# Designed miniproteins, single chains, continued (2): the designs that were tried, part 94

Each design is a single chain, and the fold is of that chain. pLDDT is the mean over its residues in the fold that is shown.

## One batch from the design tools (miniprotein)

Design m7472
Fold by ESMFold2-Fast:
Structure m7472 (fold): chain A 67 residues (1-67)
Amino acid sequence: SAMLEEARRLAEELVRVAATDPARARELSKQLQALYEEALRRGDEALAEEIRRLMEEAQKRAVLSVT
């Protein structure tokens, strides 16, 4: 899915910039949230759950990157 690939790209970028560019990380979080909401709006529950898991993993990885 193009939307899932975009979500993965945004999640990886968020993890990379979380410690160094909080403004960019916030923008990436907003974009991930928008993709999640679009998946829900389309009724694609499976895609929405995959995006939600990507968001959760990215947030956890962002925290763990601050060693």
Scores: mean pLDDT 83

Design m7473
Fold by ESMFold2-Fast:
Structure m7473 (fold): chain A 71 residues (1-71)
Amino acid sequence: MEKLLLAAYSIASMLKSGLMSEEETVRLVANATGLSEKTARKLAQLVKELIEEHPDASPIEIARRAVEKLS
């Protein structure tokens, strides 16, 4: 659970910054956390959807929602 939360937080922070593409974020987070690219991509999709639903939410709030949805 802690590993998924860290990955989700990293994805949310990177996507909200607008400095990286979704694919770049997926690759970086997969490499940094040891998650498969498939898992990281699914997590990035959920995080992206949550950012669209809650555009003013902090990265940690988005991360918690993503992990809860996967649990």
Scores: mean pLDDT 80

Design m7474
Fold by ESMFold2-Fast:
Structure m7474 (fold): chain A 83 residues (1-83)
Amino acid sequence: PRVVGTLRLVIEENGEVLFETSVDMTEEDVQRFLENLPKFIEAYKKGGWEIVKFEISPDRIELELRYVDSDGREVTIRFSYER
């Protein structure tokens, strides 16, 4: 299958990058990601995460999730897709 874009995942704690990865996406991968995105967002909201950024366009998807624990540590998860 033809790669049509790249999905990047970054996990940060207090501004320090803990984990970063990138995945090549086919058209089928993008469709599956979009279909599952509402359930994914709902699950994170139920877990106490804040949706800081959510943007969808034909060529870009950006989702930024933020959580602050009882000790004041800030965890940020960022998903960025570019066609």
Scores: mean pLDDT 85

Design m7475
Fold by ESMFold2-Fast:
Structure m7475 (fold): chain A 67 residues (1-67)
Amino acid sequence: MPSEEEITEAMLLIVRGVSLVASKTTPVEEVLEEAEKLLEKIAERNNVPELAKKTLEELKKELEERK
């Protein structure tokens, strides 16, 4: 079974993926704000704030590339 950290990482990746798809029809800033809130909640619950920050930065970069 994957570790709690691996499960958290998978959830963060899912949030990033969904946000990238949503950004095609929703303003990037709104998508980013909602993603940030979700990533922070997941990180707080699983005590992995560093991983959430990395995922958010990757998402910001990908959204800027699509802008």
Scores: mean pLDDT 75

Design m7476
Fold by ESMFold2-Fast:
Structure m7476 (fold): chain A 62 residues (1-62)
Amino acid sequence: FDLDGDGVLSAAELKRLLEGLGRHPSDAEVAALIAEADRDGDGVLDQAELVALLSSWLAREA
């Protein structure tokens, strides 16, 4: 999972990232995560929003 210089992550890359962390999110869960962090309406996550989201998920998984 690489960011292509834009500092954003697509739904597919987010799903792959979460799978790398030992999670298996559904399409609905991935969409909900993006919607929660999405300010631009592009269906992708900014680097800052991605970091905040992952921190929240890791805290819940603890």
Scores: mean pLDDT 67

Design m7477
Fold by ESMFold2-Fast:
Structure m7477 (fold): chain A 59 residues (1-59)
Amino acid sequence: MDPEVEAVIEEARRRYLAGDDAAVAALLSRNRELFERAFPEPVEALIRREVARFTAEAL
């Protein structure tokens, strides 16, 4: 995976584990173009998938 994309996802994970859901959402939305370039799927689907995964891991 692109190192920039990996760094953003890892930062989002850290913020989610810290309990800052708003900061996670803002980080993923701010980097929407980066995700669209790295993945062929819609960024909204990617964000939804990553958030669901973080939620499952937190449970």
Scores: mean pLDDT 67

Design m7479
Fold by ESMFold2-Fast:
Structure m7479 (fold): chain A 93 residues (1-93)
Amino acid sequence: ADAALTPEQRDLEVEAALLHIKLAVNKIAASKIPDPELREEFLKEIDKLGDEIEQVVADLRAGADPVAQRERLASLEKKIDELGKKIDEALAA
């Protein structure tokens, strides 16, 4: 039940939602890559990162340690930002 979440768990779910927004932006950008193979690779990585964010949310709702989940979200944000940079480089080429 979402109403049973602590304020910290709720804040982390908000952070997860913001990462999904970043991934949606990356997905729109990746869809514009002219190379079909490179486009497919980036879209596959985006889907994988989205699944990892959803797993963090599922673990939080199952009562997992918020500190560990915050570290997982921070790691995912770095991966998303690195992927976005690679997509921008592919679009500039």
Scores: mean pLDDT 85

Design m7480
Fold by ESMFold2-Fast:
Structure m7480 (fold): chain A 65 residues (1-65)
Amino acid sequence: MTEEQQKEVDEGVYLLAIATYLATEKDPELRAEIRKIMDEGLATGNYKEALERIKKLIEEHEKKK
């Protein structure tokens, strides 16, 4: 694998990160939002941006309760 591809985020790393979030998250509303962002990332190929959006969403949801 090329280093520049690894720095971005490849699809395998992206899907593993999403699977980890979904495996640990119990809130059905937050899970639905994570899946929506996952699907958008898969459609556009913007995996890094999608992962950053998911992380921010989880952090904001934790503060809101």
Scores: mean pLDDT 72

Design m7481
Fold by ESMFold2-Fast:
Structure m7481 (fold): chain A 82 residues (1-82)
Amino acid sequence: KKDEYAQKIEEYAERVRSGENPEEALKEAIKLAFEATKDIKDSKVVARVTGLILDAVAAVMEGDYETAARSLRELAELIKKL
């Protein structure tokens, strides 16, 4: 199921990159990331997930959709490794 969450986050990253309703795509990706990591107790992993989410949020707010998509793809890759 982690692979499924990661794949969907990658799909939302592409929607953010293309600028097609990027705020909604970001919101859905964040929901999936929290669901995928809700049982993770490793503080280092939690900090990395949180940092990537905050980076993606900041990038979308600045209109930098390529940077936001990159952060979301890195988040998806991290989730695959969990």
Scores: mean pLDDT 85

Design m7483
Fold by ESMFold2-Fast:
Structure m7483 (fold): chain A 80 residues (1-80)
Amino acid sequence: SPLLEAVKAALKELVAAYKDNPEKLIEEIEALVRTVVRRYKLSKEELEEIKRTVLELVKDFPEEVQKKVEEALEKIIEEA
């Protein structure tokens, strides 16, 4: 999906931009995903792909950062 590829590209840029500021990175990822979910009617499969992409991009961050990201994304997906 062109939309999913654009979202993945934006997520990679956020991780690169905020690699030294995990709190801001979490905020920016949450803001992007919330905006995408609110604007577009995504399938469950597309939402799970976004979640997997984010978790892969933050896999080398501290465990507490990874957990906060996963919890935030699960909440957004549940509310979608």
Scores: mean pLDDT 83

Design m7484
Fold by ESMFold2-Fast:
Parts: C-alpha cells; structure tokens; sequence
Structure m7484 (fold): chain A 80 residues (1-80)
C-alpha cells in the first residue's frame, strides 16, 4: 500500500538522520498512520501528492524523532 511504502521511506530517512531504530520505527508508524488518515479524506490527486511530499520534508527537516512525529501530525491536520 501507499501508506506502508511512505512509512518505510520515513523510517529510512529517520535512520539516515542518525536516530535510533526505536525512534525511526515511531517516525515510520506516524507517517503510515498519516497517509491512512489522509486516504479517508477524499483528497484530490494534487492534494495527495502535496501531502506525501510534505511528510517526507517533515522528517528530513526535523532535528529529532519527536519533532518529526509532531511535524507529520501537523501536516495531516491541515487537510482535516
């Protein structure tokens, strides 16, 4: 699924940031949950593409795993 793919990608970015396996797993789960939630919102293709990109940026630009999770939640909430 798209949610699983984005979750695994977010975990990979978190690991590349040097965060622990446990922290990276939490980031990946937050990203997966955000995509699953967004799929219930009947977003347009353009809105979905923008959301997926924003989730990746939320992880890449975060200074900690906790910040990455908070940023992911903030992104999906803008579509709710």
Amino acid sequence: SVAETIGLRAKEIALKQGWSEEEAEKVGEAARAAVERAETLNLSDAQRAALLGAIGEAVANAKSAEEAVANIEAVVKTYE
Scores: mean pLDDT 85

Design m7485
Fold by ESMFold2-Fast:
Structure m7485 (fold): chain A 67 residues (1-67)
Amino acid sequence: KEKIGKLLESLGIKPSEEDLEKLEKVLKGEVKEAFSTTAALYQRAHGLEVDGIFDEEAKEKLKEELS
C-alpha cells in the first residue's frame, strides 16, 4: 500500500485512501478490476486510454514500476 502511494505521488497523482484500497485489492487478486479516479489519472500519465478501470493490464504495469 505505501509503495503504491509513493509511486503514484512520483507520477503527480494524489490517491485517496478509497482509491488505494481498490488498487490494492486488484493487486492482491481480490477483485479483477476497479473503477477509480486514481486509475484514470494513472492511465493519463502513461498515455493510455482513460476509462478509469484498473484491470490486469494496469496491474502488471504498476507491478513492473514497483520492481
Scores: mean pLDDT 72

Design m7486
Fold by ESMFold2-Fast:
Structure m7486 (fold): chain A 59 residues (1-59)
Amino acid sequence: MSAEELEKAKERFLANLEKLHAQGLVSEEEYEEAKRLAEEGRLDEAERIALQGVLNKTS
């Protein structure tokens, strides 16, 4: 992934994460951890945290 593609993916992820947090589908701790990982460019790890949070609340 190019640096430009990574930045676009990060912005999209952070926007989705904010919506999930606003809806209560991720906890405050999950939100903060995923946001930090995404800001560090660790998008795969950030996505796993967010997905696990959603699955724990929707399963």
Scores: mean pLDDT 79

Design m7487
Fold by ESMFold2-Fast:
Parts: C-alpha cells; structure tokens; sequence
Structure m7487 (fold): chain A 55 residues (1-55)
C-alpha cells in the first residue's frame, strides 16, 4: 500500500512539472493545459482518499 502511495506521489510531481512546462510554452493549447490541471486535481484527490483509507 505504501509503495502505491509513493508511486502516485511521484507521478503527481512529474505531472505538475509537465503542467508548468505547458504553461510556459506559448504554443501550448489552453484545452491541453486545462485538461492537465484537471488531471492533477483528480490525482491529488485520489491520493488524499487513499491516505484516509490507510489510516
């Protein structure tokens, strides 16, 4: 269970870095940026739910 949380946290950090890269790219589509932001929020919510389940 702990390994899964650590893996998801690593994915979240990587996705956050990718989102920041997209925001700095003037050629990036706003739709892609919005979709990536939504994915980050969903992953954060999922990690929070898993943490609560493991307590």
Amino acid sequence: MEVLLASLEAVLKGTEAFLEMLKKNPSASQEVIDETEKGVEELEAYIKELREELE
Scores: mean pLDDT 79

Design m7488
Fold by ESMFold2-Fast:
Structure m7488 (fold): chain A 92 residues (1-92)
Amino acid sequence: MPELLKQRIESVELFRQTVLERLKEMKERANKEPLTPDEALAMVLLGAIAASFGELSEEDLQFIKRLAEKALPHLTPAEKALVQDFLAFLES
């Protein structure tokens, strides 16, 4: 396998692991205290990335949906549209 391709695969795997670890950390923090709207938006976006890898569990999906619904009233119209598009993607 070409060395450049190997490095690229390793970078993608590291990115995937980083996203999953960050999502887990945010989920654990959310269980201890309420997330701010910005933190909830960040977690929804991390969930979208995790879902694109096929790595989002049904439990994590339901948790992210609840956070998104709670955050919606506090978001800008552009952020609301982004969150709604993500939720529609997860329902597909």
Scores: mean pLDDT 72

Design m7489
Fold by ESMFold2-Fast:
Structure m7489 (fold): chain A 64 residues (1-64)
Amino acid sequence: SAALRARAEELLARAEEALRAGDYDTASKYAMQAGVLATIAGDEALLARAREVSREAAAGGGQG
């Protein structure tokens, strides 16, 4: 569980970095991976943050 949380935090940090850079595809990918690991680890706060980053990435990148 601790290892999964650490990996989710690492992926979320990469997602947030990509979001700041305007790389919405990369941000969405890492946020989704972080969300999956946060769910398995039972970390609702990390899951909420991953969902927020994913939502912001979707708003910035759009659909095509």
Scores: mean pLDDT 83

Design m7491
Fold by ESMFold2-Fast:
Structure m7491 (fold): chain A 80 residues (1-80)
Amino acid sequence: MREKIVELAREAARAAEAGDFEAARKKLLEIAKLLSEDESLSPEEVAKLIGLILRAIGHLLDRDGEAAAEAFRELARFVE
């Protein structure tokens, strides 16, 4: 599970950097679904991940590919 989330987050970061916000958003939705199904996460980990997801959403809405990619990479490092 965690390995797949890390892979998706890295893919989302690359898509955001390339200006492919649709692909990045699709990967973000897949990440959110997988995180909602991961019962191994502590409440503290869930809170941190929600914060990172909200940050990524904000940057994608602003079409800030660099900032969105940074948020996705931070999410990948946290889950890894």
Scores: mean pLDDT 82

Design m7492
Fold by ESMFold2-Fast:
Structure m7492 (fold): chain A 66 residues (1-66)
Amino acid sequence: SGHAVDVVGTRLALHTDLSNEELREVAERVVRLVEEGRYEEAIRVLQSKGLSREEAEAIVRAAVEA
């Protein structure tokens, strides 16, 4: 949903210095992986952007709850 993408994008912006376009692309990818139950892949995507495992897990949980 658009709401889940916005939640992920906003949280990702607090932890990274990514462009608005990259924030949206990463948020859409993370939400898609979460919707598919591919949580570990979503965590790895977020970690590849500089987030800790704890930060990545918090964002994935927020996406599930959105």
Scores: mean pLDDT 85

Design m7493
Fold by ESMFold2-Fast:
Structure m7493 (fold): chain A 60 residues (1-60)
Amino acid sequence: APPLHDPDDPESQAALAALEAALEEVRAATGADLPPAIGRALRALGDLVDIYLARQRAKR
């Protein structure tokens, strides 16, 4: 199966980088900062999944 990110797809690379940054924020967050950090990570993951599905759709 193809990877979730594609090295030839700059959109998936940018989305992966955003997810990695959001996950680092989650790891560093405490107390009141944790819920918004989780929200950012979930949004970044959703974007990456949408890009992946679009790539699968584009394959012939």
Scores: mean pLDDT 74

Design m7494
Fold by ESMFold2-Fast:
Order: C-alpha cells, then structure tokens, then sequence
Structure m7494 (fold): chain A 72 residues (1-72)
C-alpha cells in the first residue's frame, strides 16, 4: 500500500513520471504477492490501486483493480 501512497503523492505534486513508476512497482508487487500465496497483501495493493483510479476519475481502471482484489 505504501507504493500506491507514494504514487498518489507524486501525482498530486504533478510528477507524473514518478507516479507512473510507483504504479508499475505496485502492480508488480501485487503479482509477486499472488505468486508467493500472500493473497491478503495482493488484495490490499489491488484495492489501493482501485481507490487511486477512482479518485482521479478513471472509473473503468478502478473497477478492473477492484475486481482483481475481489476475485482473489
């Protein structure tokens, strides 16, 4: 969740490149947790990504990540 929080922080500051890097890191981290069987940590990251995209108005991407969390 800390990685998504950093992404949001950089996005609010207007540093879209750093925000994008942290979003990529968050998605890779969530996939890593799924592969390790740590489904709860993977869900937390997917939900945090969904919350972020909802806040910026990208409802379709938010719904995509929300479903990923729910289907684990």
Amino acid sequence: KEVVEKALEYYKKGDKQKAANYFTAASLLAVGYELDGDLEKAREIWRALAEFYEKIGDKETAEFYRKKAEEL
Scores: mean pLDDT 77

Design m7495
Fold by ESMFold2-Fast:
Parts: sequence; C-alpha cells; structure tokens
Structure m7495 (fold): chain A 58 residues (1-58)
Amino acid sequence: AAPAPPPAGKISKDLTDEKIVARTEAILDALGLDPETRERVLKQVRDGLAGIEARRAA
C-alpha cells in the first residue's frame, strides 16, 4: 500500500475563488512568467469568476 500523496495536484470539490486564484498563481509561478503578465492573467481569472458568480446569482 502506498501512502496518500500530499495535497499538491488534486482539485477539491470545495473550490472557492481564492483557491482557484491561488492555484492559478502557483501555475504561473511555475511557468516563470513575469509579474506583469501574471497580474494580467490573475485579473482575467478573477473577472471570469466574478462574472460567472454574478450570472448564476442573477
């Protein structure tokens, strides 16, 4: 029997905007993108999440 892997790559059912943004941030960091590009991508992700939330709440 193998030990359970650490929580590093699996997506939880309990996803929140914060968790999604944090995961995106980690991926962008791993890719070595410049800070400006990272900010733009994170802004897009946040805007997308907010838009989905607003649409479903309406």
Scores: mean pLDDT 69

Design m7496
Fold by ESMFold2-Fast:
Structure m7496 (fold): chain A 96 residues (1-96)
Amino acid sequence: NATELLKKAEEVLKESERKIQEAIDALKNGDYDTAIEKANEAIRLSQEALELADKAYKESTDPELKKKIRELMVRAVANTLLAIGILYEAERLKEK
């Protein structure tokens, strides 16, 4: 069911966004190990959301639902890129 897959993708993406915020907070506090851990978790969750969204897209014939799925995919890609940026910065700051 494309609608249920989209709902699950939204929930997983929200979890990824929460992990990004935790990674940013850890980075600000100089906790680079936690920032790396949370950034990696965010990347994994964004990838899971993209896989669920791709499955929803393939099962859907509704143009409006496909539009919502594409919007979620764009958000998930943006989240992945942000998490990768946090990961690289945390790793750079840890190497002293």
Scores: mean pLDDT 89

Design m7497
Fold by ESMFold2-Fast:
Structure m7497 (fold): chain A 84 residues (1-84)
Amino acid sequence: SLFPSAEELRAQVDAAVDGLEKAAKEGRYSTALMAVNILITAADLAGHREVAAEGYRRVAEHSEKLGDKETAEFYRRKAEELAA
């Protein structure tokens, strides 16, 4: 398949989300968020909606821990829309 598997995409999303706190400390948080969003969007486009929804939920949790309430609420909403 030209598209990665659900397992491969979940692993990539999880690794990218787990990297957000480190990226924030290094002053590259916005760039890291963009990269995670691209990966999650790719998962959704590949038909792995549950992987994408979980990815958005985890981005919201990490953003909230970092004090970025606006980003946390935005991604929480995206997760809810996909999980329905």
Scores: mean pLDDT 83

Design m7498
Fold by ESMFold2-Fast:
Structure m7498 (fold): chain A 69 residues (1-69)
Amino acid sequence: MEGLKEAEKRGQEALKRLGEIAKKAIKNSKTEEEKKKMITEEVGMTASSQEDQDSLVDTALKIYEQMEK
């Protein structure tokens, strides 16, 4: 039972981290390409799949938008 709460807590921390990474990238980037690169580098995604990288960037940006509302 405690394992579910620990996983949920780690999930919330990960989402918060993604939102902060997206916020920092938006603040420090001049182009969309630069922003995506900063998010990918901060998350440590070196996945060979472009689709996985794009999905992660999109998720981070959506979390940031939710935090700003």
Scores: mean pLDDT 69

Design m7499
Fold by ESMFold2-Fast:
Structure m7499 (fold): chain A 85 residues (1-85)
Amino acid sequence: LADEAREHLERGKKLLEEGKYEEAIKHFQRAVDLAVQAGDWELAAEAARGLSEAYDKMGKKNQAAIWAAVAGIYRAAADVERMLA
């Protein structure tokens, strides 16, 4: 799960750099889904941040803002888990 999530995250980042925003969104969405299933909140936060950036580049400001907030929540979950470990 986490390995597959990371592969989708890296593919999404490459597609985002290439300006292929719709394709990047699909890979980032899959990365979020797999990272959440794996309990990898740091990876989920990175993927959600990628979704926010891709939506922002497409001019979808509401979706970008939502995913930025979601990324912050996943980041907070990762920070709490590290403090409790």
Scores: mean pLDDT 85

Design m7500
Fold by ESMFold2-Fast:
Structure m7500 (fold): chain A 64 residues (1-64)
Amino acid sequence: TLYKGLAYWAKKQGNKEASDYFEKAVKALEEGNLEEARRYADKGIALLPPQAAADVRRTLEAEL
């Protein structure tokens, strides 16, 4: 899933906090809670540098 890829990417960038939120989004998505998955994803994106956050939001809009 996209959120799983974002968690891996954020961890590779050294942003463990953002990675943890994306992992929570993956878990919520697996449990069928789309609303909570989106909330955790938004929190993870907010912890990214502004340029990276904008790129991630664009990717999510293209896939959804």
Scores: mean pLDDT 78

Design m7501
Fold by ESMFold2-Fast:
Structure m7501 (fold): chain A 70 residues (1-70)
Amino acid sequence: MNVLVLHPDGVAEIFKDGKLIGKVEGFTQEQIAKFRNGQVVTREELEKYSQELAEILKKNGIEEVTVYVN
């Protein structure tokens, strides 16, 4: 299972099968507010928010993630 955890400080953590595979910074409160817990989001959609996040997902063969807002 692929999970993206969005934190209030703008940090996003990426998990693949329960293992942390990456972290990105710079998510704004406005961007975080657009997501809901349990939402499935594609890599292509996430690229609109963070190119760095999309590249991490691509390198790990991840096409979609389930988002959780902390």
Scores: mean pLDDT 87

Design m7502
Fold by ESMFold2-Fast:
Structure m7502 (fold): chain A 64 residues (1-64)
Amino acid sequence: SSAEADKLHEEVQKGIAGEDKEMAEKLIKLVESALEAAREHRDEHGESTIAGLERVLEELKAKL
């Protein structure tokens, strides 16, 4: 759901704000894994969840 993507986005933003590059890189890998799983099981994950995860990943990569 979109709420799951929003929650993950909030946790990610907190990690980046801490100036911890290692944490940001770990969060990128976590989001990439979640996005692949969501795309593979699209029947279980709404398009809004996939779009939310894609946005989070883009924002993370932009800050590295």
Scores: mean pLDDT 70

Design m7503
Fold by ESMFold2-Fast:
Structure m7503 (fold): chain A 67 residues (1-67)
Amino acid sequence: ELAKELAKKYGKEIYQAFVEIRDAITKIAKERGKYDPEEDARLKQSIEETIKKLAELSGTSVEEIKK
């Protein structure tokens, strides 16, 4: 299964990309005076759920992916 193979190979890189995207969104929002902590919290929840699914697909743990 392609999704499982990709999750095993790129899980850490995918998580890091989400962290970088969230950081970029937060920076832009703050620079524009439009930062919403509720939107940031929803984005964080979405990232956590995605990483949990990647961990399940790859047969690993969220903790292993986040290392």
Scores: mean pLDDT 79

Design m7504
Fold by ESMFold2-Fast:
Structure m7504 (fold): chain A 69 residues (1-69)
Amino acid sequence: MKPDERELKESFARMGLSILQLHWDQARKNPQDSLRFARRALELAREAGDEATAERLEGIIRELEEVLK
């Protein structure tokens, strides 16, 4: 991955995490849409090598999957 692509992916992943955390009650009310959003953010975090953001997004995904069961 080119350096500029990594920085962009990291920034978008962190922004996605922040949106999910700030609007957590709304995210839980729309768990299917929130899961799609969180999974895309996780993909970007993994591609950027941002393990800390990826771990936090994995936690959010697990909580959203619990809401769906």
Scores: mean pLDDT 83

Design m7505
Fold by ESMFold2-Fast:
Structure m7505 (fold): chain A 56 residues (1-56)
Amino acid sequence: GPDDARYAQALREKKEALKKLKDAKTPKDVAKAVGQVLRAIGDLVEVGLRTGRAPA
């Protein structure tokens, strides 16, 4: 359903944020990337609460 697609998208966003963290070259870029990772995790938690025990 739409919640399953939302969860998959949130997971992809987390992977992209982690890649940005890997590519960070300065302390400022690292701080920004860490913020993006935390936001992606927060989005995953929200989507997870909405989907519950979705089939996966």
Scores: mean pLDDT 72

Design m7506
Fold by ESMFold2-Fast:
Structure m7506 (fold): chain A 77 residues (1-77)
Amino acid sequence: MVERVEELADRLYERLLAAGAPKDFAEGTRQAVIEAARQGGPEMAAKVLRVAANTAEQKGLPQEAVDALREGADELA
């Protein structure tokens, strides 16, 4: 359900910004998740969020941003 994933992506975008993630990262993640949902549904969106969480961790983004991405992936899987 793309609509449900879009709502989650919007909530994640706000949560990423609140956690101190760069706007470019937050917007890029939102777009990637929505596109993944269009191509492969919630399972593909969850996979993209797990990759985004690993990328955030490797780049040293705040732990709250990493946690938000992992929680979003778990919600969709």
Scores: mean pLDDT 84

Design m7507
Fold by ESMFold2-Fast:
Structure m7507 (fold): chain A 77 residues (1-77)
Amino acid sequence: DIQQIQQRAQNAIRSSDMGIRGLDDWYRRQRDDSDRLMRIDTDRGRRQRDRADRRYQDGRDRFNQLRNDAQQQLNNR
């Protein structure tokens, strides 16, 4: 079913776009929180930022891969 394949690909793109949006919003808050924490406790703030950076990078790579795979499925007719 070509229609089912297209619908699954579209759903995957939508899910990845929502995931990226949520991840960007989360990371923005983490940056603000870690910046404030660094002004009070530099070492603690730095560790929080490094953890957030790693999680953000991993999450972004995962969602981008999902989106790219889904987009290729739509382009391959």
Scores: mean pLDDT 84

Design m7508
Fold by ESMFold2-Fast:
Structure m7508 (fold): chain A 90 residues (1-90)
Amino acid sequence: SPELRRKAESLLRVAEAVATTPEQRQRIEALRKQFENAKTDEEIEAIVEEAEKLYREGLKRRLQQDLERYEELNGPKERIDALKAAIEKL
C-alpha cells in the first residue's frame, strides 16, 4: 500500500538520521535496496520492522551519549531521569 511504503521510507530516514557509524549506515543502505525491490505489503512490513529496530538502536545510542554527558556535567536530575526512562522504553 502507498501508506505502508510512506511509513517504511519515513522510518528509513529517521534511522539514517540517528546512525553514527559506517556499519549502521551500511545496514540501512542494504535495507533501502530491499525496499526498492519490495513487491508486496508483506515484504514492506518486514522492512518496517527492521527499520524500527535500526532506529531504536541508533536512538538508544544517542540517548546513552546524552545521558553520559549530563551525568559528567552534574546536570539536572529531572533531565537525567527522563533520559534513563526514555532509554528503558526502547
Scores: mean pLDDT 85

Design m7509
Fold by ESMFold2-Fast:
Structure m7509 (fold): chain A 77 residues (1-77)
Amino acid sequence: SSFLKQGDELYKKGEEAEKKGDYTSAGDYYFQSGLYYLQAGDVNKASVAFGKSLESYDKAGKEDERDQLMADMNRRA
């Protein structure tokens, strides 16, 4: 189906973004991939994609927390 194909293409984009350390883009691509897999009726692929999206966002969130802490330290220096 076109939904399954779109899910596969977005999943690959997520893998490429993750490989490059772009965890925010990886999270976005994996999330979109999961939505397309759900529309295709492939619950197993959707679950895997959503899991990778959450993991990627967690990694991105830790970077944002680090940047905020650095900004706070520089402001107080």
Scores: mean pLDDT 80

